# Ledger of designs, part 60: designed miniproteins, single chains, continued (3)

Each design is a single chain, and the fold is of that chain. pLDDT is the mean over its residues in the fold that is shown.

## One batch from the design tools (miniprotein)

Design m10068
Fold by ESMFold2-Fast:
Structure m10068 (fold): chain A 82 residues (1-82)
Amino acid sequence: SEEEAEELYEFTKKLIEELEAQKLSELQKQVRLFTETANRLEALGLDPLVAAQAALQITGLWLKGELTEEKIREIYREAVAE
């Protein structure tokens, strides 16, 4: 589970870097961050609703400039506990 939290962090970090490098609108970046993060969480075996909730939390924190490695890991740990 800690290895899976690390994988989610690395995936999310790389995705954000890729999205920030692209000439996308802020709305396009938000939609893509949410969608790709939710898809990744489902691929890791999470229920679709739980994956969507976790992806929304990650996207919301990123919008506030409050997204950190520890918060991503914490969101993942909470999601797998459901």
Scores: mean pLDDT 86

Design m10069
Fold by ESMFold2-Fast:
Structure m10069 (fold): chain A 95 residues (1-95)
Amino acid sequence: MRTAAEKEALNLDIFDSLKLMSRSIGKLAIDNAEKKGNEEAKKLAEELTEIQLQIIDLRKQKFQNPSLSAQLDAQIAQLRARAAEIEKKLLEVLK
């Protein structure tokens, strides 16, 4: 009774689980910045969380459409570079 479509759906559920993990960790970082009264750190944590969710969505699209791998890899690389820049700014603000 398990079909190829059921196996594909199960694999796609892993990306949804990764998004839930990223949202949970991001919310913890945002809440901690807010509790410390650091509005800039809160904003950077929100931006970083959004970028991480976008990367997961692009990875899911790459899994579903391998023919688009080169285009999606370029977009993922751009988002990773932005994430690294935001993380660096966040670490500077926390000093």
Scores: mean pLDDT 79

Design m10070
Fold by ESMFold2-Fast:
Structure m10070 (fold): chain A 76 residues (1-76)
Amino acid sequence: SEKEKAIKKLKEILEELKKLAEDPSVSEDIRKKAAEAAKQLEELISITDTLSVAEQQQAVTQAEAFLEQLKKEAAA
């Protein structure tokens, strides 16, 4: 249950990063950062089964913080 929620949240963040990476109104630098983060997050999702619940929760928190930071940079 908690694992399913964490994976779902990581996939939602991944979709947001992919959209940001393909957004032509966003600077090239932000698009590149979003694309790199999306690739790293895809790799993390592929190994989520090897992570503890605490590590999964930390990954969600870190991914959310990074997405929010990129969105702020994109809006500036």
Scores: mean pLDDT 84

Design m10071
Fold by ESMFold2-Fast:
Structure m10071 (fold): chain A 92 residues (1-92)
Amino acid sequence: SEILAALKTFGELLVSGKKAREAMDVFAKQLDAATGGKAFGALASLIKKHTNYEEHPILLTLKLSEAIAKDDLKGQPLDILKKLLKSVGVEL
């Protein structure tokens, strides 16, 4: 899957010491290309599949995106990211 390949590349960039915001710029472009501009919905679906939070997947996606944009990746957004990356074999 092109979506899972993009997620794995994102995780590998983070492990290599790239800032989350810089790695997300690459991931967003690859995810948009893979989904025909539906990156947000695809990310929300991945979050729903790999997390057990009661909050709506769209709200979780917004929280993760905001944390990455602000370079303030901690708490629930960091837990979401770790679970997504673990699904493609990447440990943070």
Scores: mean pLDDT 83

Design m10072
Fold by ESMFold2-Fast:
Structure m10072 (fold): chain A 77 residues (1-77)
Amino acid sequence: SSSLSEEEKREFLEKTYPKQVERDREQARRDGAPPEELEILDLLEGLSVEERMKIISELAKKQLSAEEALEYLKSLL
């Protein structure tokens, strides 16, 4: 399979930031993202690379809905 594991994706994202902003928005659009998911991406843009990658990793592990993920992010900020 050509698909990366979640661990490999995380390492790849950490190395390819800042290009991740466009990829995150493209992925959100493909998934039919609600406004909550787009707001999450906007909040993450305000963070350092390291903080953003940590939060993305935690969100991936929790498998939250967009609404739940937004609430989680707001609780951290």
Scores: mean pLDDT 67

Design m10073
Fold by ESMFold2-Fast:
Structure m10073 (fold): chain A 86 residues (1-86)
Amino acid sequence: MTEEQIKKIEEIWKKLLEKVAEDPDNREVVQREILEGIKEAIKILYGLPEDASWEEIEAALRELMRENGHSQAEIDALLARMRAVA
């Protein structure tokens, strides 16, 4: 896990927040684009296979968010939304 790889996830997260605030009309398309970027970053960070399942990516993302102090409710809400778009 490198600091540069973590910053890639942070940049994707920042773009999600900006696009959700700026243009709610294309929310679903924006969420799909950002989800793909997050999936790619998580696979690289946690050494998951290229064909990793959503469940494997979700588990890795849950650990990352817990490590960063997010609550279980926040994690569950985010992952449920991301799964709905995936």
Scores: mean pLDDT 68

Design m10074
Fold by ESMFold2-Fast:
Structure m10074 (fold): chain A 108 residues (1-108)
Amino acid sequence: MSMLVKQVIAESKRTAEVLRKIAEATKDPKAMRTLLKIVEALEEGNERLAKAEDNDQIVKILEETVERVATLYREAKKYLSPEQAQEVEAELQRWAGVVQWAITELKQ
């Protein structure tokens, strides 16, 4: 596994941990459930990346994970307080930046 893929896995793991803590602090059951679905999507993405055999598979997994996370966050945002939404969005923006960097490098 390349250093680049290891960096994406580490970032997704970090982001998942932060989102899990936000989910556990949330009083709205729907917000908690949708945030935990984002955590699941990040963890599933990491599992798929660990098993990927070539750069084309890695790019596909990364693009599919970004789309899934974006869809789930749009749902979660409806149930989050403005402060929680800002914190989640900041975390997901940092994560998405690392993923986009990785996709760009892998397409070279």
Scores: mean pLDDT 88

Design m10075
Fold by ESMFold2-Fast:
Structure m10075 (fold): chain A 68 residues (1-68)
Amino acid sequence: PLSAEEKEAIRREIAEEMLAHPDPAVRELGELLLNSDEAQVEEIERILAEALREELSVAEVLERLKAA
């Protein structure tokens, strides 16, 4: 299992990759992930897991995150 530090490092790496993306929706999601506290990140992870299951676009994911 991954430690909290390892999970944080992975999330940061993903967020940095997203911030480099040319799509403004992807960059906004990356900024949201990078600037969220632990509880907010857990909620984001839950919504992302649901989005993956439902095959949602990045824009739809952002809409759900803004509603939460």
Scores: mean pLDDT 71

Design m10076
Fold by ESMFold2-Fast:
Structure m10076 (fold): chain A 52 residues (1-52)
Amino acid sequence: TPQQQINLRIGHLNMRITALRVERDFASPDQQAQLDAEIAQLQQQITQLQSQ
């Protein structure tokens, strides 16, 4: 995949993380744990894409 496409995907993942962080601020403690897990998964995907 060209670097430009990788950078676009990273941008989209960062937008999703931002939305989840906002949702987390209004979530119950149990829901916050699930949202934290999703955020961690998306952050790992960004790290993997950055290794390209």
Scores: mean pLDDT 85

Design m10077
Fold by ESMFold2-Fast:
Structure m10077 (fold): chain A 77 residues (1-77)
Amino acid sequence: KDQQMQQLSQQVVELLKQAEEAKKKGDYEKAAEYYEQAAELLRQMASLVDDPDVRAALLASAEELKKKAEELKKKAK
């Protein structure tokens, strides 16, 4: 479980880095996709924790990334 959480956390960091790079290139659609993927991994991490406060924090972070993705999609259109 600890190793799985570490792996998911690293994947989230990498996706956020890719999202920022895509955003710098003006590729808002691709940046939104990376934020959506990171949000999904955060939801997966939330499903692995029994602590309700930790779960709520991970889900809140996922929602914020989802909102960022929606905003970027509006800029892409």
Scores: mean pLDDT 84

Design m10078
Fold by ESMFold2-Fast:
Structure m10078 (fold): chain A 89 residues (1-89)
Amino acid sequence: RSAGILALTNTAVMGGYRVMKLGEEIGEEVRKVVSDQFMAITAAASEGLEAARKAADEAVKKIGEVGNEEVRKEAQRQTDAVLAQLEAL
């Protein structure tokens, strides 16, 4: 149980990193928003799948507001991966 949450936390951290890597040229503001939102998804995942889905939807929306379409699509892919891992627990 706790090992599954630790693995999910690692997936969320790495997901945020992949989105930030794609958005490096867009600047520090985008990187901060991506980091903050993926940390929020990790926190929500400890409360359950529905909380994590709501946090993921908000993350994609906020990242899409500051980033371009490619950054938003990558955020959607990485949040989908986190949710799929949580559903498998």
Scores: mean pLDDT 74

Design m10079
Fold by ESMFold2-Fast:
Structure m10079 (fold): chain A 80 residues (1-80)
Amino acid sequence: SMEELEWLINLIENPEEVTVPEEMQGAAAYLLSASPLEEIRKALSKQKIDKVSEFDEDLMKALASLTSKEAMLAFLESQL
């Protein structure tokens, strides 16, 4: 969804400032377990992730395969 894409872009650009709303709990849990970027995992580990929500599994798998913030941002922006 557009909201998911916007949240992910903000997570990559401003990981220290991101919050995890209820709608993003599933995506956040996935990235915490699967993201190769330590910065993203550290940011999410500081957030309250205690709900389950639906997320775009194909989008998350594609994102988790990317190893740089620049590649992740370019990919997400291409999905807008």
Scores: mean pLDDT 81

Design m10080
Fold by ESMFold2-Fast:
Structure m10080 (fold): chain A 86 residues (1-86)
Amino acid sequence: ASAELQAQVAAIITFLYEQGLISKITPTATLDADIKSVLEDLQRDYRVAIKPLGTALEQKDIEYMAKVAARRTGKTVQDLIAIAKA
């Protein structure tokens, strides 16, 4: 669902913030369209293949999704941080 997806994308951004890599949490709506689309697809695929809907995501799951998002977008984690910061 849209609300769950927003929460999961926010969790990735929050994780980057907690690692001290960004100075503030950037709302999901301010990510560029390609990054948002990849994060939405990644969340869907992850829920299908790895963690079913209704199962809590752990820190390792968020870290994995962040790495996969970087690979799928052709952007580094550093580039994703720059987009989140904008």
Scores: mean pLDDT 58

Design m10081
Fold by ESMFold2-Fast:
Structure m10081 (fold): chain A 110 residues (1-110)
Amino acid sequence: MAEELVDLAAEYIRKLKEVTDEKSLQALRQEAESARDPAFAEALRLIVEGLEKGMDPEEIARKLADLVGPTAAAAVATYALSIVLEAQGRKEEAERFHREGLERIDAASR
């Protein structure tokens, strides 16, 4: 359901806000700049700007869903968390959170 997907995006963005430091935020900016899909690039930029401004995770998630839809919002949020964790050398956690996020998106979309 749309509400479940927005809530999932907010959960992952909340985790992002807790773990993101300046170095891993720079990794997110680089991914946004290197993204081939314009909608995906814009979604990553929205997350970066929201984190920089200290925006509420629920507000970032809603803006993200307005931009790309709730399913893509949740997917981008899970991917952003994996980029940050990978940049911090937390590769196993990055792979786990990304996998679990995609599984939860699939379940909520049925």
Scores: mean pLDDT 83

Design m10082
Fold by ESMFold2-Fast:
Structure m10082 (fold): chain A 84 residues (1-84)
Amino acid sequence: MEETKIEALKKAAEELLRIADEAVQRDPSLRPVYEQVRKLVEEALKNPEKGFEYLGKAADLLARAGTPEIADRVTAALEAFYRT
Protein backbone atom coordinates (compact mmCIF):
# COMPACT_ATOMS: atom_id res chain seq x y z
CA MET A 1 0.00 0.00 0.00
CA GLU A 2 1.27 3.49 -0.86
CA GLU A 3 2.48 5.79 1.95
CA THR A 4 -0.14 8.44 1.05
CA LYS A 5 -2.95 5.88 1.40
CA ILE A 6 -1.57 4.72 4.78
CA GLU A 7 -1.48 8.36 5.97
CA ALA A 8 -5.12 8.82 4.86
CA LEU A 9 -6.05 5.61 6.71
CA LYS A 10 -4.40 6.89 9.91
CA LYS A 11 -6.12 10.28 9.58
CA ALA A 12 -9.54 8.64 9.07
CA ALA A 13 -8.89 6.28 12.02
CA GLU A 14 -7.92 9.18 14.31
CA GLU A 15 -11.03 11.16 13.28
CA LEU A 16 -13.38 8.18 13.81
CA LEU A 17 -11.91 7.60 17.29
CA ARG A 18 -12.25 11.32 18.10
CA ILE A 19 -15.91 11.31 16.98
CA ALA A 20 -16.57 8.14 19.02
CA ASP A 21 -14.89 9.59 22.15
CA GLU A 22 -16.93 12.80 21.89
CA ALA A 23 -20.13 10.74 21.41
CA VAL A 24 -19.42 8.72 24.59
CA GLN A 25 -18.68 11.97 26.49
CA ARG A 26 -22.20 13.20 25.59
CA ASP A 27 -23.96 9.81 25.96
CA PRO A 28 -22.21 7.18 28.12
CA SER A 29 -24.67 4.51 26.87
CA LEU A 30 -22.69 4.55 23.59
CA ARG A 31 -19.62 3.02 25.32
CA PRO A 32 -20.24 -0.50 23.87
CA VAL A 33 -20.39 1.03 20.36
CA TYR A 34 -17.20 2.99 21.09
CA GLU A 35 -15.39 -0.22 22.14
CA GLN A 36 -16.43 -1.95 18.89
CA VAL A 37 -15.36 1.09 16.81
CA ARG A 38 -11.98 1.17 18.60
CA LYS A 39 -11.35 -2.55 17.91
CA LEU A 40 -12.25 -2.15 14.21
CA VAL A 41 -9.99 0.92 13.90
CA GLU A 42 -7.13 -1.02 15.54
CA GLU A 43 -7.64 -3.86 13.02
CA ALA A 44 -7.61 -1.36 10.12
CA LEU A 45 -4.28 0.09 11.34
CA LYS A 46 -2.83 -3.40 11.92
CA ASN A 47 -3.92 -4.61 8.45
CA PRO A 48 -3.96 -1.59 6.06
CA GLU A 49 -4.73 -3.94 3.11
CA LYS A 50 -8.22 -4.37 4.64
CA GLY A 51 -8.41 -0.82 6.00
CA PHE A 52 -11.46 -0.01 3.86
CA GLU A 53 -13.43 -2.98 5.26
CA TYR A 54 -12.64 -2.30 8.92
CA LEU A 55 -13.09 1.50 8.78
CA GLY A 56 -16.33 1.04 6.85
CA LYS A 57 -17.71 -1.24 9.57
CA ALA A 58 -16.57 1.16 12.32
CA ALA A 59 -18.14 4.14 10.52
CA ASP A 60 -21.44 2.30 10.00
CA LEU A 61 -21.69 1.39 13.70
CA LEU A 62 -20.87 4.95 14.81
CA ALA A 63 -23.19 6.67 12.31
CA ARG A 64 -26.14 4.39 13.13
CA ALA A 65 -25.71 4.89 16.90
CA GLY A 66 -24.94 8.62 16.83
CA THR A 67 -26.72 11.86 16.04
CA PRO A 68 -26.95 13.38 12.51
CA GLU A 69 -23.93 15.58 13.40
CA ILE A 70 -21.89 12.47 14.18
CA ALA A 71 -23.03 10.80 10.93
CA ASP A 72 -21.92 13.88 8.92
CA ARG A 73 -18.48 13.90 10.59
CA VAL A 74 -18.08 10.16 9.96
CA THR A 75 -18.95 10.65 6.26
CA ALA A 76 -16.39 13.47 5.95
CA ALA A 77 -13.64 11.31 7.52
CA LEU A 78 -14.31 8.40 5.13
CA GLU A 79 -14.49 10.72 2.09
CA ALA A 80 -11.00 12.01 2.95
CA PHE A 81 -9.73 8.40 3.04
CA TYR A 82 -11.48 7.38 -0.23
CA ARG A 83 -10.05 10.37 -2.12
CA THR A 84 -6.54 9.02 -1.47
Scores: mean pLDDT 75

Design m10083
Fold by ESMFold2-Fast:
Formats: structure tokens, sequence, C-alpha cells
Structure m10083 (fold): chain A 75 residues (1-75)
């Protein structure tokens, strides 16, 4: 359903934010969230997460907003 897709997209975003915060459970949460997406959606999400992790700290807020917008378009 649309509601489940939005929930799954939010779960990916929250897991990515937890990775940035150094949460030890973040990788498990991310794997669970990505498993709920299609392979194509998961590939886009992984690319965005890689960009986020490679970015300097000052760019994280802007990239998280871009990430959230992109995930909303996927659902």
Amino acid sequence: SMEEKIKNAKAVLHAAMSLLDGDPTAETLLAQALSKLSPEEAAVARELIARLLAAPREDHDALLQEFAATLKELV
C-alpha cells in the first residue's frame, strides 16, 4: 500500500540518520528497512546513503532533506 511505502521510506531515512549518529543498531535497522523496498528503490536508497556518508558534516542537513524528497518520489 501507499502507506506502507511511505513508512518504509521513513524507516530508511531514520536508519541513515542513526548511521550518522554512530548508533550500533543502525546497520541492522537499515538492512531491515531496505528489505521492504523493491530492488530498484533499494539501489537508489543505497546510492543516496553512500553520498550522505561521504559528505562533510556541514552538508548533512541539506543532503538529508534531498534524501527525504527523493524517497518520497519513489513511493
Scores: mean pLDDT 79

Design m10084
Fold by ESMFold2-Fast:
Structure m10084 (fold): chain A 77 residues (1-77)
Amino acid sequence: MFPLSPEAQAWMRSRGWDATTVDEALIALYEETVARLKAAKNEAEKQAVLQAFLEELKELASLLDPEVQKELFEEFL
């Protein structure tokens, strides 16, 4: 389990989440995305939510240490 960098923790807090590990951050992002998808009224809104999820995931990954970024990409690829 990988700890979040201070920058990643600040990013999570800016979105109202209090995550301390990468797993906690991914769970919080996933649960928020599912809630947004359920609230979406049409296909365009659903596509916007999914695009936002991918961009948020990339942003979070970029705020992790290079070693953690490598492990994260290897885990999801």
Scores: mean pLDDT 73

Design m10085
Fold by ESMFold2-Fast:
Structure m10085 (fold): chain A 74 residues (1-74)
Amino acid sequence: MEAEKYGELAVEYAKQGRYKEAAEYFRKMFELGSPELVGETLDRIVANTTPEQLANFLREMGFPQDVVDGVRRA
């Protein structure tokens, strides 16, 4: 329940362009949630954001630049 709530907040903050808060709640969800929930939450972020918004979110999460650039071109 708590992990799902953090996932929902991560999606909402990413949609608002608040990438630092989105990354914080995604990490909290990752600490408490299953790998399946993590994958589902990431899919929801992808579905509800633009490639640019997703790239900014991944950058705040500390993903490598090549991953961030790949998302922008997808």
Scores: mean pLDDT 78

Design m10086
Fold by ESMFold2-Fast:
Formats: sequence, C-alpha cells, structure tokens
Structure m10086 (fold): chain A 84 residues (1-84)
Amino acid sequence: MREPNEEELALLEEAREKLKEKLPDREELIDKLFEGDPEILKALELPENPEAPSPVLAMLLGLKDSPVAQEKLIDILAEEIEKL
C-alpha cells in the first residue's frame, strides 16, 4: 500500500478515533483494520488494495462529500468489528 497524504491521514485518524470511542475494548482490531491486516480484512469481507493506503480510506474517500454517509460507514464497521 502507498503512504497516505496529510489530508488522507487526517481522515483516517478521525475515523480510527471514532471507532475506538465506540469500541474501546476492540482497539487492537481497529488498529489492525486500519493497517490493512489481511486476516481482519478477510473477516470483514474487505478487499486488500495495494494501490490505496487502506480499504477503509478508499471507502471514506468515496463518501467524502457526505459526512452523514461517512458516519454511517463508521457505525457499520463498528457493528462488524464488535462481532469479531
């Protein structure tokens, strides 16, 4: 994966912080997801994308014009991580 730029890093860190706030007991799994750990990606049915910094960033960038959709994505990810 490529390294995120400053804007992408800020977006990722905001999403990561929100997920950790929702799931404080799942911090390790959240960190692995944002680092692109293949086992976590497989468990959440997310594709590994070598051209993107993370699949979470790719999804968030697709929704960058809708803060409501980004929050909904974070909620969905939190629900799926909690099931792990």
Scores: mean pLDDT 72

Design m10087
Fold by ESMFold2-Fast:
Structure m10087 (fold): chain A 89 residues (1-89)
Amino acid sequence: SPADVLLEEIEKMNLEELKELAARMIDESRAEELKKLPVPELIKKLEELLKKVEEALETEELTPEQREAAEALMEVLKKIIEKLKELLK
C-alpha cells in the first residue's frame, strides 16, 4: 500500500526530512512555518493529531475505506513520533 512505502521511507529519513514530513502531516498549508519548530513541539502536535485519529476510529461511524485510511494514518503518525523521539536522544 502507499502507507507501507511511506513507512519504509520514514525508517531511512534524517532529522530534517522527518521534520518536513511531520510539518506536512500536521498542516500542509503551514508546513514551511511548522518545520522550523523545535522537535518537542512537533512531537506534541503529532501526538494531538494521533489522539484525534484514535478517537475518530472509536466514536465515529466510518465507512470501511475511511477506517482503513484512518488506521494507515495512525501507523504513519506513530512511526514519525517514534523516530523523532529517537533522534532527541
Scores: mean pLDDT 84

Design m10088
Fold by ESMFold2-Fast:
Structure m10088 (fold): chain A 58 residues (1-58)
Amino acid sequence: MKEEIDKKAEEAVKNRLPADEIMELLSIPDDAPLELKRYVVEAISKVLEELAQRRRAA
């Protein structure tokens, strides 16, 4: 669900994955509904931007 996707995205970013690889890693599951697929893409983009700045500013 959304919370699980959000946490997974945050953990992937914390693992120091580049945006492109995170999109691939968190590639929407083949069994996921279309609505969740779009949510995942937006959630990843937002988390990436926030955490990307933090991890580089360390």
Scores: mean pLDDT 62

Design m10089
Fold by ESMFold2-Fast:
Structure m10089 (fold): chain A 72 residues (1-72)
Amino acid sequence: DILKEAEELAKELVAEGVPEGFAKAAAMAIALADPEKREEVLELAKRAARALLAGDWAAAEEYARKAEEVAK
């Protein structure tokens, strides 16, 4: 279940020190996407989160932009 995987990602992000608001927003964006696009949005969210945790703001911004574009 992609929604359960998104919830797990949000939990992991909070455990790594990402603010709860950011983690919840990411999970909500995945949930609000069309069901057929959720897997792609989830993968982009994971890449954005990984870049964010690594301090790579440019990569995080690019993946977040792609996720938003796919979710539309």
Scores: mean pLDDT 74

Design m10090
Fold by ESMFold2-Fast:
Structure m10090 (fold): chain A 94 residues (1-94)
Amino acid sequence: PLQESQNLVIDAVNLLNEARSLYVEAQNSTDTSQQISLLQQALDLLQEAIRKAQEALSIPGIPEELRERAQSIIEEAQQQKQQVQQQLQSLQQS
């Protein structure tokens, strides 16, 4: 399942990058409702990135390099998710 694990890792990276792009767009928005919408979208993409990376890790015989990459993606996505959640809480309290 080398191709399957590679595809899952690629999908996870793409989702993480899309989430980061939405986070930057939210930071540049002057509309609170738009910021909340973009951050919620980023949160959904981060959750999907974590799921894809975890799915890759569940594949028997996954190469060490892909395992390490998937673990790195999970860590990065979890850190970004925490930042997004903190920003959402701040915006919803104002």
Scores: mean pLDDT 87

Design m10091
Fold by ESMFold2-Fast:
Structure m10091 (fold): chain A 89 residues (1-89)
Amino acid sequence: MAEEYKKEAEEAKKKGDETMYYYYLGMAYLEAGDYEKAVEYFQKAYDLAKEKGDKLSQAQSLSGLGQAYEKMGKLEEARQAYELAKQAL
């Protein structure tokens, strides 16, 4: 796990920001090359952002999903995630 994103996740957790906690975990796994876990955590961040009506965090999480899907070679899923991210803003 990337040191920088791990620290950002811990800081978000201390602030009670579960959405950003899961987002930074997704980024850490993405950087580490664990794309399946990156998708899992970005999905959790996206779901929480939807519950809160936080469009900016929805867009960030969907962009993370798109990056993870690209790395996995799932180009159609990546494209859909990026399109949804643009629409969320």
Scores: mean pLDDT 85

Design m10092
Fold by ESMFold2-Fast:
Structure m10092 (fold): chain A 81 residues (1-81)
Amino acid sequence: MLAEAQALLARHATPEQIDGLRQAATLIAKGDDEGAIEKAREIADSLPDPDTARALLYVLSQVAKSLGRTETAERLEALAS
């Protein structure tokens, strides 16, 4: 699941979108949950392919879970739906 999402992003996302994902992950690590959600929305909305957008949101939800940010992970999963 996570490896499949990462492979999809590597194949279809631009370097700018990957940088945006990195920025969102950094915001999660800093505890800026609202900033992370807004950045995730911005990048997902920039993606024309809904499967790649869902993959990006899924990767960020897994980052949030790994850092114990359960509410942020749930919000990111809801955005992917």
Scores: mean pLDDT 79

Design m10093
Fold by ESMFold2-Fast:
Structure m10093 (fold): chain A 101 residues (1-101)
Amino acid sequence: MMAEIVERLSELTGLPKSKIRKKLEELKEYYKKNGLKPRDDPILKDKFIMELGLGIGNMSNEELFEKLIEFAKENAVSLSKLPEILEEALRMKEAIRRSLF
């Protein structure tokens, strides 16, 4: 459900649930308006990480969330897949930050 996705993304990012809900509703409306079929391909997670590259280590959680929404628009990512992709991106961010020190 939308509420569960909003809650999980809020927990992962530390961002307000209201901000996340607004962005997800805008994304859902974007898909509907453009006739896009939501994708849940396993490769989407790896594709997102590859597109961010090493720059992910310098991104705030807010910037990372905004990049995820942009990626979702370009790739028609299912809303239900967003927490999984973000969680992997946050793990990579932590790993990169630890390797720089």
Scores: mean pLDDT 84

Design m10094
Fold by ESMFold2-Fast:
Structure m10094 (fold): chain A 57 residues (1-57)
Amino acid sequence: SAERERAVEELMRRARVSREEAERLLRAHDWDVDAAVEAAHQELAETLRQAVERALQ
């Protein structure tokens, strides 16, 4: 639907994720763009935190 296409495009723009990742996040969060953006930012922050900890050991 046009609504779902707009949600995917908005998430890609706001969270800078791929289309596949945007669709995954939107499905996981009941097509709530704000929730999906928050989840994407949290996943990125956690990935960066773990990478820093691993580098420092």
Scores: mean pLDDT 84

Design m10095
Fold by ESMFold2-Fast:
Structure m10095 (fold): chain A 96 residues (1-96)
Amino acid sequence: ANGYLSLAQNAIINKDFDLAEQALKIALEIAEKEGDKFLLARVYYLYGQLYYAQGNYEKAIEYYRKALELFEEIGDTESAAFVQKQLEKAEKLLEE
């Protein structure tokens, strides 16, 4: 799963959105099957980054909120704060 997250992150940076989506779909299936809430939160965060990079701020906000809820649920306050900052950036772009 960590390998798929790294692949997705690199694909997003390179704007290879098809590769990023494929990697995230696999990571999502693994996280759901294993009940790994930390991995699931990271997957949702990267879906947020994917949609943000595509200019789809509405979808980015949706996935950042999902990631934030999971990080808060597991008590990862540092990751939650980081995702909240990205969420605020995406929300501001919808206002501009």
Scores: mean pLDDT 87

Design m10096
Fold by ESMFold2-Fast:
Structure m10096 (fold): chain A 77 residues (1-77)
Amino acid sequence: KAQKVYDEVYKIAEPKARELAEQGKSSQEIFDELKKMVYPLIEELAKKYGLSVKNTERIANFAIAEAVSDAIIEKNR
């Protein structure tokens, strides 16, 4: 399920996004670092949930972008 991939990627990405945002990293720097962390997992997640690698990558990129956005918003509160 697409939602399961999103949930797993977000759980991995969110704590690291918060850490990097607190360190004063830009949204682009946070996104790039999270991609390095998540991309090695994409093929495994695709196989686990019966999705194509390309669809899994799109879902992962969306989850990473959400984690970055959430971390930046929380830092600026």
Scores: mean pLDDT 83

Design m10097
Fold by ESMFold2-Fast:
Structure m10097 (fold): chain A 94 residues (1-94)
Amino acid sequence: MSPAEKALELVEELEKELKKMIEEKASLDEINRYLSEKAKELEKLLEDAPEEVRERVSREMAGILSAAQAKDEARVLEHLERLKRIIEEYAKSQ
């Protein structure tokens, strides 16, 4: 499996876990820790990606964190959709 495909699977896992954490009223510290860990995993999987792709991914991850802390599930899903699209476009460009 390519690093880009692994990154897409990680985003799908992130979507499921964030929905669960929001539903279970996880603390801001728990959400921040989880997103920080997933951001590091994504950065490693995309280390060979162009800087523009890496910057776009980082921006969407920051958006997910802000929306999750605000308990705005619709906004979390919007940022996750954009993140998935960025990674899918990158994977197709390989």
Scores: mean pLDDT 81

Design m10098
Fold by ESMFold2-Fast:
Structure m10098 (fold): chain A 59 residues (1-59)
Amino acid sequence: GELEELGRRLVELGRERGDAGLITAGGMLLKASKLDLSEEERERAIRGGEAVLRARGVL
């Protein structure tokens, strides 16, 4: 799903750049993608991942 795809993207980008913050954020999103989250919780997690990418100038 979207949350899992975003999580994988963050981990892969973090590994490519040596950015521990990206790897950690991506890992948290991948963990969240395996939980039965509410719509609001899922949207919040996606926004958090996107904010991490924006802060690094990649979104």
Scores: mean pLDDT 83

Design m10099
Fold by ESMFold2-Fast:
Structure m10099 (fold): chain A 110 residues (1-110)
Amino acid sequence: KKVEELVALSSSPDPAKQKQAAKELAKLGDKEKAVPVLRKLLSDEDTDVQRAAAYGLGKLGDVDSVVEAARHEDPPVAVGTVLVASGDEVMKEALLRSLDLGVRQLASQL
């Protein structure tokens, strides 16, 4: 039931509570319930909340969400995501490949 309380905290107008929710959701390891919430927090207007969400997704091992976070337009979120992936070779390779494809896609439109 702690997951339900943390999901409610993630909707708080207080960024400190949103960051706490992201961190604790990652610690519980419930990917099914945590991943959708953390993905939503990646789009938050508070950059510290975005970073906490990116670290949480990395901790849960959701490669697709980590790749999405690395493509984020906010550089601190992208850097934080790469740091989390540094400990996992599969995630690191996925991030590097995703970033290269993003650059090539942009170049093809010039």
Scores: mean pLDDT 67

Design m10100
Fold by ESMFold2-Fast:
Structure m10100 (fold): chain A 74 residues (1-74)
Amino acid sequence: MTPEGLEQVEKGVRETIELLEELQEEYDRLLTEPDEEVRRARVEELAKRAGLSEEQVEALLARVRAEVEKLAAE
């Protein structure tokens, strides 16, 4: 392990953890939104604020959709 590289990674991890805490609240709000078009718009806005790539946006949309479908299938 390279100490200098590890310090840079640790900084990134801490920033990611703080971002994830903010995103968790917004994610919970997304799961309570019944309109798919509104949910998609919110995910895109959230991704823009979080600096997510297009691939990460699609992955997040797929996750939200799977969670909503799981709740609906019960």
Scores: mean pLDDT 66

Design m10101
Fold by ESMFold2-Fast:
Structure m10101 (fold): chain A 76 residues (1-76)
Amino acid sequence: MEAERRRKEIEELGKELKEHMLELAKEAAAKIDAGQTLKPSRNQELVDLLKNKDWEAIEKKIEEFVKELIEKLLKK
């Protein structure tokens, strides 16, 4: 088993995932601005962040989500 290599690969995937999710968030914000949005009954907190274009908060949420996924994958 290559534990260190696996960890490095997962961390690298996490960086790519963060960039990809941030790009998707920007596209979602553009769609919301154009009047295309999900039903208000779902994901309201995320939609509000996208509407406010609070990119710092969005980036922090994405980073935390990616770190949580990496931690689950690298669980001892």
Scores: mean pLDDT 68

Design m10102
Fold by ESMFold2-Fast:
Structure m10102 (fold): chain A 77 residues (1-77)
Amino acid sequence: MTEEQIKEYIEMGFVLLEIGEAAKAGDIEKALKLIEEVRELDEEERKEALEALTNEEVDESALESMKKKVEEIKKEL
């Protein structure tokens, strides 16, 4: 991976963490907006994202693991 790609992935990682934290807090609107900033969602993808956020499918263990990974990568750069 190039240095630019690693930096881009780290930035995406922080946005994904914000999405996860917003979803955990029940701020579905904020989480959905952040997802749309990362990538454009079509109508079907937007519906699936909304259903996932509403059903609390967010795995707290996965969010903690992602946060730890992002911090590790950030420290190595």
Scores: mean pLDDT 61

